# Designed miniproteins, single chains, part 61

Each design is a single chain, and the fold is of that chain. pLDDT is the mean over its residues in the fold that is shown.

## One batch from the design tools (miniprotein)

Design m2093
Fold by ESMFold2-Fast:
Structure m2093 (fold): chain A 84 residues (1-84)
Amino acid sequence: SQMAAKLQAAAVAASVQSKEVIDALVEAALAQSVEDLVAAAEAAAATVATTPEAAAGKEALIRAAEEAARRARAEEEARRAAEA
């Protein structure tokens, strides 16, 4: 999934060390669960080190998760509109 790959890349860029947390992000993205995506990204952000580089990666990770959630909502809305 494009969203899963983007979130995984963002987690790696943020220097998230936990494979379990990265796997949770990918799973949430594949399930297209907006709430789980945001929660998993916040959990991943919490495991990032407190360096300037890590802080920038953490912000990018949260932003990527928010974008993925927004896209999932927009796709659902577009699908419903197309069926109307």
Scores: mean pLDDT 69

Design m2094
Fold by ESMFold2-Fast:
Structure m2094 (fold): chain A 100 residues (1-100)
Amino acid sequence: MKEKAIEGLKKIFDKVVEALRKHPEAREGAKYFEEAAKSTDIDEALKLVEKAANVMTPEQLRLAIEAIGEVAKEGDLETAKVAQKIYVILGNKIDELEKK
């Protein structure tokens, strides 16, 4: 179960990095997702997602959310669960930034 969650996280992060790398301005956010993809600890990976969100614009956060949705749509239950956790982190950051 945990092994599938880690594999799901890696697929999510690889897809997010692919999407963000098309936008040079998203380089800093993409770097944190690349680091998260190397993690074998879910909590460590989620902390790196929080760091990525703190350096991203709402537009870049929406690109990441779209990429996560594509992986979650085709993933198993464990992939969907970790995708939902990342979605909450990124969605909360969009809400915070757009309320200011």
Scores: mean pLDDT 81

Design m2095
Fold by ESMFold2-Fast:
Structure m2095 (fold): chain A 75 residues (1-75)
Amino acid sequence: MEEVRRAEEEARRLIEEGEREKERMLKAGEEALKRNKPHVGYAAKNILEVGGETELELKRRKAERLVEEARRRAE
C-alpha cells in the first residue's frame, strides 16, 4: 500500500511539471502573438500550445502508468 502512495505522489509531481510546461508554452505563444503580425503570431501560438498539450499528455500517461504498476505490485 505504501508503494501506491509513493507512486501517486510521483504521479502528482509529473502532472504538475506537465502543467507548468504547458503554462510556460502558452505564455510564450501569447507573447509571440503580441510581437508579430497576426498570421505569424497565430502560427507560433498554435505550435507552442500543441507542444504544451503534448508535454502534459506525456506526463499524464507516465503518471497513470506509474500508479497502475504500483497497484499491480501492491496486489
Scores: mean pLDDT 77

Design m2096
Fold by ESMFold2-Fast:
Order: sequence, then C-alpha cells, then structure tokens
Structure m2096 (fold): chain A 51 residues (1-51)
Amino acid sequence: MAAREEKRRRVLAAVAELAASGELVEDRDEAIARRAGVSKATARRIVREAA
C-alpha cells in the first residue's frame, strides 16, 4: 500500500538523519517516530523489517 511505503520511507529517512546528526537520544525508537510522524510501534516495526 502507498501509505505503508510512505511511512517506511519517512522512518528510514529519520534513521539516517539521526545517525548523521550524532544526537544522543534516550529512546531511539521514540526519536525516530517523532521525526517520521508515526507511532513508536510503527517506527519499531519498520526498522525491524528493514534490518
């Protein structure tokens, strides 16, 4: 589905941005979710699927 693919792209972009920024985050899944505009559960699922 297009919506799933869009969320996946946003989550992966957020992962790359956090890695490039060098930010220290106490909850990486939450930081990714916030940047991507998705729930923490959705961010965690997409990151696991992409690994």
Scores: mean pLDDT 74

Design m2097
Fold by ESMFold2-Fast:
Structure m2097 (fold): chain A 120 residues (1-120)
Amino acid sequence: MSTEEITKQIFDIILKEKSPGVAFNYAGAFRKAIRENDISSLISLPSALHRLGLSPKAVAQIAEIIAKEFGTNILAGAIEESIDNKVDPAAIDELLVVAKKLGLSDSTINELKEKKEETF
């Protein structure tokens, strides 16, 4: 997908639960991170969306879009940061479902599950 197509999909997902201004700001943050190849921001943004109060399913949809374009390593990083930030366990579980669906290795998924069990 193009950066603009990805940005529009993220905007539309956030817009279902938040105001247009919030959707514009966060979709814009993803657009900037994508254009600048800022992997650290792409890893941290899902945790920020969870803190914003976006639903676990909506954050998982956004994470899936990003992982499909930029690789599953970004998703592994996003899950690890969500565990470190003590995001709701149910939200972490939704991200793990996406990771398995996109073919993140069983060894990496099991390591993330063990880290979750040790953290909570």
Scores: mean pLDDT 84

Design m2098
Fold by ESMFold2-Fast:
Structure m2098 (fold): chain A 76 residues (1-76)
Amino acid sequence: SNELTLEAGMRLGMVQIGYSVDKRSGWWDSVPADQRAALEAAIAAADAAVHDPNATPEEKLAKADDALRIYRQIRA
């Protein structure tokens, strides 16, 4: 649905904004390289899904939620 697609975009936007701030701070270099790579891959996958007209709204939301979950775990 359009509602789920909008929600996916908003959740991805929150992760992208947080990530853009965090990677400009010195603490990002202290995050293990495998965790950084996992987050970057999840953000890229979510961005691709959200902008794919053939992806389902549910798929877009699931990918955005994966990126948000990984980001929150790194920040914990």
Scores: mean pLDDT 87

Design m2099
Fold by ESMFold2-Fast:
Structure m2099 (fold): chain A 81 residues (1-81)
Amino acid sequence: SPSPRGREEVEKRLAEEIRENREKVLKEAKEEGLSEEELEFAELYFELALTDPEAAREVLRVVASEGLEAGIRYAREKLEE
């Protein structure tokens, strides 16, 4: 039966908002002329944020210390696990 309240409903709603924001952000990024690597990173980051928020935080650290390509590689590995 559909539940009108609870943490599970809040988490589901947050996941739906992240998914909707992903499409909007990727569209805006493409219109602003972001590179294919930057677009790929954005897509991978949103998927990580939905499935593993701690890995999403770590990928930002990897990008900051090792660069965008390393962040993309890290995100891909985490999403394949």
Scores: mean pLDDT 72

Design m2100
Fold by ESMFold2-Fast:
Structure m2100 (fold): chain A 68 residues (1-68)
Amino acid sequence: SLKEAAEEAKELALKRATEQARFGAEVLGLTGASAEAEVLPDGTVRVTTRIGDLVTEHIIDPSAVSLK
């Protein structure tokens, strides 16, 4: 189902973002790395990554791959 696909995408995105945030913090010599992921009501996944004072937000839209 689309809900199960969104939850799976959230877990994968969170794992990847957490690994990248930790790596980035280590490379930049910054303290603090975190990542959060949330399934939105429309079935997209919002990923927020923080490395020190750097905050980035990325939206994963499963519908963007519907023509593959």
Scores: mean pLDDT 74

Design m2101
Fold by ESMFold2-Fast:
Structure m2101 (fold): chain A 108 residues (1-108)
Amino acid sequence: GPPLSPAQTEADKLASFLEPKARELLARHGADRVDLFVGATLKDFSDKTKEEIDKFVEEQRAAVDAAIDAYLEANKDRYVLAGRYSEKIELDDGRVGYASVVLLARKG
């Protein structure tokens, strides 16, 4: 699948949606970081079948999930997983993607 890009526009939208929960967790745990992982969004599916769109979303989901799992394993000694949110994104302009947001709180 396409590479994951932190701090994309779609990630910013999801981060804004999760901001109250992230703020609560930061206050409770003294966390200083929120990390965002987003699958690439394809533009213009006007000539694609629903099955092709579903296959793309599934491939993005697998890639995003694998990248998040690797990141969590690499950082488990420094951070506690505070929350995870995942969503299929469908936009009015025909763009489709999959996004996951992971929230981390520092240990100690």
Scores: mean pLDDT 63

Design m2102
Fold by ESMFold2-Fast:
Structure m2102 (fold): chain A 68 residues (1-68)
Amino acid sequence: TPIERLLELLKEIASKEPSEAKKETIAYLEKHFPHVDISALKALSDEEFHEKTLKSVEALEELLKALA
């Protein structure tokens, strides 16, 4: 499902070094969603970005369990 694919992507991002994960995410968003204001994402520290990514993984895993 789209949610399972998103979870896989987020787990991949979470497994990378925080600065690299943030840089790759920003580059992807700028390429595919150039009209979206990502200033808030750019303002996050690498550690804050990493923590938010881990929390997103946890939330999606719990959501998938609830939908099963």
Scores: mean pLDDT 78

Design m2103
Fold by ESMFold2-Fast:
Structure m2103 (fold): chain A 95 residues (1-95)
Amino acid sequence: SEFEKAKTKGLLLLIGYSGEVLVLDRLLERNPDLPAEVRERLEALRRELEALIAEARERLAKAKTKEEVQAVIDELYARANPLLREAEALRRQVA
């Protein structure tokens, strides 16, 4: 029960972060006139976020305990959120 609940929470978090990748893709698509340096950094952040999501998805698929699931959630949250904060700061810089 607790393991299934934790795994569901992890999967929902992955859906959320996948949505953030789509937001970045849309931002890059809709703003072709972004300064080259800003565009390059946003593309790098998007790739890093996508790689973290892929890694977390594989680890969640292999997890066998609620503690293993929680470790994946905690690491994904800690690593992904700074990338999203940097992307938001870059977006505001060119607004």
Scores: mean pLDDT 87

Design m2104
Fold by ESMFold2-Fast:
Structure m2104 (fold): chain A 55 residues (1-55)
Amino acid sequence: DEEKEKRLIERGKDLLDQGAPLESVIAAIEELVKEGVISKESAERAKEALREYAA
């Protein structure tokens, strides 16, 4: 899960750099949790990292 979390953060940062809204990136991560692609714990850490990056 650590590698999935890292990849997700990297992709999220790329999307934010391209002008994607933070809300859309967060929503996409929440969908990955619903699909079972990533754990809730890893998703929460990724969302926090992306919120910090967007600030």
Scores: mean pLDDT 81

Design m2105
Fold by ESMFold2-Fast:
Structure m2105 (fold): chain A 91 residues (1-91)
Amino acid sequence: IEEERRALEEALAQLPEDVRRELEEFAREVVELALGSKEQRREAAVRLTARLLALIGDQIDNGMTPELEAALAALRAAGRLADALAEEKEK
């Protein structure tokens, strides 16, 4: 959990401030959902998948940029943190 939090913070630190704020809010929402009911955990997975597909679409349209790489890394780190928190909650 500490390691997953650190990875997310490091990935977010690579992003421009405006993009970082957006992904910080997204990560917070996903983590909150992951700590909830089965339905909320499913919603977290759906939101993560939708955001990942949107970033892949941006890569197809504009090519891979350093900002897009950092955004993908932050999204993956948020997913790992959500998974780790959900596992700890269920034991």
Scores: mean pLDDT 71

Design m2106
Fold by ESMFold2-Fast:
Structure m2106 (fold): chain A 107 residues (1-107)
Amino acid sequence: SEESRRLWEAAMRAFAKLLGLPLESLELLEDGGVRIVTEEALQKVQEAVPGLGDRRVAGPFTLIGLLIAKEAGLDPSKTSWDEIAEKAPEIYERAKRIIDEEEARLA
């Protein structure tokens, strides 16, 4: 739906801001996946999100979740957004605020 696509785009934009990536380095796909387009962006994402492995495409909420779990000192492979909210509320609220701000810009 258009509402789902807006939320996916907002999350992709939020992820770009969290890592300091240019928006042209990421592409939102029809299924809601985010493709990492440039080699420079891929290197930075792989360094910041070690749980990504060799993947060049992931959901934008998965990318943010892996990133903030690592920032919180949690295991990204075993940590849900709810667990991040419980164990690292300041990191969770910052990520949520950035997503909400990007979604508001797309409305």
Scores: mean pLDDT 84

Design m2107
Fold by ESMFold2-Fast:
Parts: sequence; C-alpha cells; structure tokens
Structure m2107 (fold): chain A 101 residues (1-101)
Amino acid sequence: GERLEELLKKAEERVEKEKEEILSKDPILLAIALILRLIGLEIELERTDNPTDEMLLEAIELLLIAELLLEHAPPEARPLARRVIELARKLIERILEKLEK
C-alpha cells in the first residue's frame, strides 16, 4: 500500500546518500554486521505485537544495503550477502504480518 511505498522510497533515499560509505566497508564484516542487526530486529519483533514503521524502514534499508553489497561484492562475500537478503525478506514479511491490516 501507500505507506509501504513511502517507506521504500525513504529507505532508497537513505541508502543512496550513504552509498560511498557503505561500499568503502570491508564486505565480509559489513555482511556480518547486517546479519547481527537483522537478528536484533527479529528479537525485538518477537517482543512486540505492534512493530513500528521505523522497524520496517530499518529492515528495508538492510535489504537494500545487502542488495548493493551483492552487486559490488567479491565472490567470497556474495554467499553472506545472499544470506542477509534472505533474512531481511523474511523479517519484512513477519513485520508486515504483525502490522494492523
């Protein structure tokens, strides 16, 4: 819906602004950091029946960073980037399921 489209646009704008900084990171360490943050968000999601738009926005940002990482990463980091994408997509789905209709 309209809210999801607005959050996606906001996430895209934030990731684009930070693109050079993101791509300057060590790709394996970045992928690990993204996995750890996704696990943290999953734990936060399990503790609440009312996830925030900020949680959804962060999950979308992590997905977009992971897709950017997959596009630019050396072969060694691509499996980790794909794992981040998988985890982020599953988290986004769970957040959307818990949000009131």
Scores: mean pLDDT 84

Design m2108
Fold by ESMFold2-Fast:
Structure m2108 (fold): chain A 92 residues (1-92)
Amino acid sequence: MKEIQEVVNLYTGTLLRMMLASIDDSIKILVDFLEQMGYEVKVRELGGGVYEVEVTDKKTGEKLVEKLRSVDDVMRFARKVTDRVLEQLRAE
């Protein structure tokens, strides 16, 4: 199981990489982060700078789907996933 500190370190490094990224690059950074967190990631570009990201937790089978329209949306989704992982670690 991942340690809380490892999760926090992955999250903070991911945010730093996103700070000057375009939406397209921030999506690529998000995918790398989510895969390192133990998720299977599928991305679909809907047009007009809108991305649909489907993530599946490889341990629980939990699925999350979000539409991301900006770097702020990408950062918010990264935080949401981080909070879920931390909650799961605290429950174990």
Scores: mean pLDDT 80

Design m2109
Fold by ESMFold2-Fast:
Structure m2109 (fold): chain A 102 residues (1-102)
Amino acid sequence: SSLEAEIDLGVIEVALASTFVGLRPLLSPEEAARLQAAIDELVDWLREKLPHLSEEQREKVREVVHEMLRRITALVESGASIEELLAVIEETKEELEKIYEE
């Protein structure tokens, strides 16, 4: 691991936390808990994998996470189901695994 990988993780964690704080008032307590659990699993995956990635791979990870947050925000604002939000996170996790395998 490098200091740069730790900084990248920190930026991602802040973006995830900030987005969730903004979305929480639009979700039921049950939906918020399920979304938070899925985000926590994603952060755990990133913490394990990010230090093993190149700078180029870490940039791709940031772009993929940013696009996920954009999609989730749009879905919540449109009244989408929690199942649709969780599907976006699962799709994102699959895309991140492909970047890791590069």
Scores: mean pLDDT 81

Design m2110
Fold by ESMFold2-Fast:
Structure m2110 (fold): chain A 71 residues (1-71)
Amino acid sequence: MKKIFEVEVEDDLEALRLKLLEAIKYKKETGAEVIVKAKIVKSEKTELMIGMLEEAEKKENIEVEVEIIEK
């Protein structure tokens, strides 16, 4: 069974970081397949947020889906 973690952020790196930590902890404790679905409102922090998600996907063996919302 896949566990889905959803987060929608506008310029809030801490909200994204906390959701990633929750997903990583769940993966480590259960070994289940984990998907993080991130909706990111386009801002000056968007590239940094994408980088955080890509790093987590590579290091922690979680799946990441990113949707960028234009203003």
Scores: mean pLDDT 82

Design m2111
Fold by ESMFold2-Fast:
Structure m2111 (fold): chain A 84 residues (1-84)
Amino acid sequence: MEKFKELLEKAVELGKYAAELLERANEEQQKKILEILEETDKELEKLGEQLVKASEEEQPEILEKAKKLLEESKKKLKEIESTL
């Protein structure tokens, strides 16, 4: 539960960061930010489905994949921020 809660907190922080960027972004940058968010959400949904079906032994690997996904998405958003 604790690792899952930490992951949800990271997802919320990513969403807040993206929202702040959207306020400052032009139309082209907004489109790129939204595309990153849509892809991240789709991938997180797949990992969530895997997590529900996973044994306690399998859960750490799925949570690690979700953590890396959020970190990669933040990196992509950071690259867009550098163009603002």
Scores: mean pLDDT 81

Design m2112
Fold by ESMFold2-Fast:
Structure m2112 (fold): chain A 69 residues (1-69)
Amino acid sequence: GLEAAKEAARKLLEEARHDPIAAAGAKEALQSETAEEALKSIESVLAKTTDPAAREAAERALRIVKEGM
């Protein structure tokens, strides 16, 4: 649900704050009102970032969302 998505976004922000794309996506996910909106924000990080660490962090974040749904 939404709380799992926000937890994933917090983790993404902690692990990849050095990447502006990951930081922006994580902050957008934290401001979302639905799990679907938060998930889309995290997925957009994977689509846009070129930082391997940010990609790995986003992949872990998506797993947290799916496990919490």
Scores: mean pLDDT 79

Design m2113
Fold by ESMFold2-Fast:
Structure m2113 (fold): chain A 109 residues (1-109)
Amino acid sequence: PLEELLKRIQEELKKREDALSTAQAIGDGVREAGKLAVEGKRPDEFRALAQAVADFIASNPELGDAIEAAVRKAVDELLEEGKKQGKESTAREFADYVRAAIDAARARR
């Protein structure tokens, strides 16, 4: 799903250049995958998705800024959801992983 998601993003960008719509879709995808990871479902797939999204952000500066904003918002929403469910430490672990991945990828540019 991760490679397919990135290919679909690239195709949509070539077609419409709707950075905000694409960024929102990526943010929503990260939030949904994060919810599953906090529940103990597919945590390795979530980490792989976070790395791929971080690398895409770093490789596409103009679009990447919009995607980074949407992903950071999704991560904040994931942390708040985790707090409400009594899973704050797990949600924080995944939130910190996404933030660290973005920071590391941007540092490589």
Scores: mean pLDDT 78

Design m2114
Fold by ESMFold2-Fast:
Structure m2114 (fold): chain A 87 residues (1-87)
Amino acid sequence: SMEDVLAAVRERIDALAAQTGLSTDERFEAAVAIAQAFARLAREEGLSPEEQAELARDAADYARSKGLELLAGVFEALAREYEAEAA
């Protein structure tokens, strides 16, 4: 379900937000890994492009609320791509 995908992604975002002492490169690698996990989980769950866009927007907002601006930007970019696919 959308809820299960969002919960799994938020859990990964929380884990990254709790991590201290990461370099900029390590944070970038972690952000990419979370975005890749999101894309895979959304596809495996059979979500529509519209649902994928909505979840990516929710994930971006959640990441930003945790101070993870780089990850939020990645999810915003994904949301725009899914929105274009849905149009």
Scores: mean pLDDT 85

Design m2115
Fold by ESMFold2-Fast:
Structure m2115 (fold): chain A 66 residues (1-66)
Amino acid sequence: MLKTLERAKELLKKLPELSEFEKEVALGMAQIAVSVARLALSRDPNPDPKDVEALKEAEKLIEEAI
């Protein structure tokens, strides 16, 4: 699992505990991390299924947070 995806998931899990400004910053950082991970996985001919699953989970959490 990519460390960037784990960091993004941690930020997304804390959204209910954050101020409105901190929520916007955390969401923005998570979106950047997911975009970087998506690009990295798209360039891997044999991506680890765990990394693909983590990416899908992070994308779902972002969609639910918006």
Scores: mean pLDDT 76

Design m2116
Fold by ESMFold2-Fast:
Structure m2116 (fold): chain A 92 residues (1-92)
Amino acid sequence: TFAVLEVKSLLDDLGIEATPEQIEEIARIIENAFKTKKVSPRLPGILKLYLDMSTFPQFLKQFKKDALAVKSPKLKNIEKFIADLKLFFTPS
């Protein structure tokens, strides 16, 4: 799907190695958040506004900028990245 290709591009740019299955899981989590607008109350308000107002590629571009700005070694761990996405992009 288009979402899978966009997620793969994002992870490649972040330097995060992921299996095809992990890329599909990430794409599904983010795409569902865009389609349903259902996210955790823990999601920062600015990111919730981006979900409501931006297209999927525009959101990924902003997310990538924010992730690169942090430059955290922990952001290069795919398992933690998926866990953090699940925490923020699934309903409580």
Scores: mean pLDDT 62

Design m2117
Fold by ESMFold2-Fast:
Structure m2117 (fold): chain A 87 residues (1-87)
Amino acid sequence: SAASEEARREAHEKLLAARAQGVAAEITLTEVVPKSALGDLTAAEIQAALDAYLAAQKARGLILDGEATVEEIGDSVRITLRLTVAA
């Protein structure tokens, strides 16, 4: 979606700015997904999968830190990822 494209662009710009300054980049990505697109996946299952994924990325040194928040909002789920990455 346009919102996802904008969030990705903002994340890329923050990463480039952090690299220019030689500091770690803090990136926030938010996406709203309709429950109809998730089938039988629950918010709890999405949270567990994202927590496992972020822990794996941190263990591999691909991110310095990461946190996922999964919130039910009406007929949709809001997923927010807060990432710290090396510049």
Scores: mean pLDDT 80

Design m2118
Fold by ESMFold2-Fast:
Structure m2118 (fold): chain A 59 residues (1-59)
Amino acid sequence: SAKALIKELQENKELSVEDLLEKAAEFGIEVPENKVKSSVHLAGLIIQALMEKFNLSLD
C-alpha cells in the first residue's frame, strides 16, 4: 500500500535513487531523473506525491 511505502522511505535511508524511482513508478509517481539531487531529496518528493495522490496523512 502507499502507506507502507511511505513508512519504508522514512525508515530505510539507504535506498538507492534507482530503487526509489522503481517504487514510485509502481504507484504511478514519476520524477524526472534530472530533478533528483539526492536519494534523501527524492524520498521526500515521493512521500509528498504519495500523500497528495492518495489523500493520506501519517499518524
Scores: mean pLDDT 74

Design m2119
Fold by ESMFold2-Fast:
Structure m2119 (fold): chain A 67 residues (1-67)
Amino acid sequence: LQEEIDRRIDKLIEEQAKRDAELIPVSSLPNYLAYLDKLAAQDPNFDKERYERYKKLIEEKWKEIEK
């Protein structure tokens, strides 16, 4: 079912956001997200909803590791 596939993809996105947040320096993260926003705007086939989900998750992880 599509719902099961979406659930698995969301889990993978969460895992990736966690790893990226830890690997990317906190000071560089806003610039990296701005770069991804530019790429998303230029690609009409880009999965906007998945990207917004990933961006929200990485921002949340950024706030956690900034402590």
Scores: mean pLDDT 68

Design m2120
Fold by ESMFold2-Fast:
Structure m2120 (fold): chain A 114 residues (1-114)
Amino acid sequence: MTEEEKKRLREEAVELFDQAINLGKQALEVARKEGASEETIKLMEEGIKLFEQAREAVRAGDLDRALELLTQAIKSFGEAAEVARKDGIDKAAELFEQAMTLAAQARNLVEEAR
């Protein structure tokens, strides 16, 4: 793979990160308005933070660190979606599941870019 191809994959991954972060923030807003538990809010905030850190790691060229952070973010998003569903906040859970799908796509691009 060329350095230009690796750069393009990183740029595409960053755009997917931005989309996933935006969906995560929308889910967090819905969860707060619908009266989600402190556990749900905390898991959502942790997932968003980990994904923002993963984006910065990709921008810095630290792809191994980005993959570690992405794995943690996807797990946190999954736990947040399950707890949100248990709380009856299905819209927030759906948005987090969409964010996880974008995160998985970004992870694949980061894997190919290293």
Scores: mean pLDDT 84

Design m2121
Fold by ESMFold2-Fast:
Structure m2121 (fold): chain A 58 residues (1-58)
Amino acid sequence: SALTEEAARAGVEAGNNKGGAAASIAGSSGDRQMALEAARAAREGNTKEAAEAATRGV
């Protein structure tokens, strides 16, 4: 989805590729709420929180 793509890009820009990858996984799982949270967190540089939440889901 566009949100997961944007989250992944934001994560890379923040210097946290792992956070961006986790955000993409969360969005791909079809959880819109998780995707939105991940995208927002990555954009704000809180990719660690997004990565932890998303990774635990998989």
Scores: mean pLDDT 57

Design m2122
Fold by ESMFold2-Fast:
Formats: structure tokens, sequence, C-alpha cells
Structure m2122 (fold): chain A 59 residues (1-59)
């Protein structure tokens, strides 16, 4: 099912932590996860979006 806004935020924080992203990367990951949920995405889609954003920010 879709994540709540709180769950999307936590998913973004976990993604940033797993990728070693700094504070800006964390914000980007949270935003990407939240945007995926608002677009009607699944929990898996939100998690993948957050991980992708965190990975890009960590580079």
Amino acid sequence: GPLTPEEAREAGERAAASMGAGPEGKERAIQAGTDAVLAGGSSDEAQRAALAAAFEAAR
C-alpha cells in the first residue's frame, strides 16, 4: 500500500543513512520518497526513489 507522509520521511532518512549521504542528501531522499507517494506510487517505488536520490547526493 502507499506510505504515510511519516513513513515516506523515515524511508528517505534510512536511504540517506545507507548511502552515507549528508544532511542535504537526506532532504533530497525524503523529498523523492514523498513525491513518489504523492504521485500514487507504492511503498517499493517510494523506497527506490529515495535510494536513487540519496545515491546521487552521495556522489
Scores: mean pLDDT 78

Design m2123
Fold by ESMFold2-Fast:
Structure m2123 (fold): chain A 100 residues (1-100)
Amino acid sequence: MEKEELMKKALELMEKYLDLSKLTPFEKGLALARALVKLGVPEEEAVELAVEWLLEQGEPEAAELLRLYYELRRKQLAGEEVDPEALKRLEEYAKEIEKR
């Protein structure tokens, strides 16, 4: 499936189920990655597409945090010893730095 078509469908899913005006840039990136996965995109590719979209939106800090979040998530899924609260702390940190 073409990347442009996948991105359009993922954004339509987000708009249908989420009030995007209430989401931080990081939360929008997470929602987009999750929507892409629901459309059959492998998680690693979905994350890269969401990161590229955040960079296009002018949100480089959110893009970096999204990459870090999924890096930690992949380590947890692989059974590596990672702090179980690390993902929660990263989400809290992202929300804090996105306060204007």
Scores: mean pLDDT 76

Design m2124
Fold by ESMFold2-Fast:
Structure m2124 (fold): chain A 82 residues (1-82)
Amino acid sequence: MTKEKLRIEAEAELLMAALAPTNREKKIKEVVERLEKLAEENLSKEEFEEFKEYIKELVERAKEIAEAIEKSLAERREKAKK
């Protein structure tokens, strides 16, 4: 698995975990642990450290996106008076 393929996989899985209806923190943690193991096995030490930093940033962004989506949906439900 290449660095680029790992990044794409990470973006998809972390966003899905952040949007999960229940146990989001647990799902995010499980995805992070799986991705870190894959990166450790497939990447150099330098690329692995870069990937870990990328994962941290990506988790924060995924949570922010999920919160923005939920807030938007809640606001639309509140304003969507029939």
Scores: mean pLDDT 77

Design m2125
Fold by ESMFold2-Fast:
Structure m2125 (fold): chain A 80 residues (1-80)
Amino acid sequence: VAATAEQVEAFGKKFAELEAEAEAAVARAAATLSPAELREVLLALADRFARYAEQARANGDLALAARLAALAERLRALAA
């Protein structure tokens, strides 16, 4: 079972959108929030991406799930 070109395209777009969302949220938060508020935003964003990873796993997208989980872990590390 190989991913179709359509599935590969959809995967790429979805992942790029989620990465762009995370990058934009962190940049905006860093510019306007205190360190404590920034940690709250990073933890909330990490929880959101962990939830997205579980959803991807439920859909059988193991590669997407792994990448979303790694993104969530990176956001938690930044909050620490």
Scores: mean pLDDT 73

Design m2126
Fold by ESMFold2-Fast:
Structure m2126 (fold): chain A 120 residues (1-120)
Amino acid sequence: MEELLERLRAEADRAYATMDPEQQKAFMREAFTRLLPLVPEALAQALAQGERFTAEELREGVARLLESLRDDREGLEALLEALRAVAEALAESDPELAAAAREMAREAERAIEELRRREE
């Protein structure tokens, strides 16, 4: 599984670098909704590469991921941990992107609380 994920990541990175801005946004949205909920470590790694993301792209990608994970508490908890790790990793290299990651971590916390209230 790890070898497959590494190949998918390398191919995704290569494809993204050759795309037009509109294609890049579509690719990011698809990657976040399909791949990242299945591999929380891949989300942390992708978001830690601040040179590839603007704060707006991070918010859009995570917002879609939050919507897809609304009924998945374990997925939301994994996303929260990944966003917190990314905020710490980017604090020195990209403070604006780190701030966006912290903002989205708070949204993940709210989603987890909403799910907990529905389960009671």
Scores: mean pLDDT 65

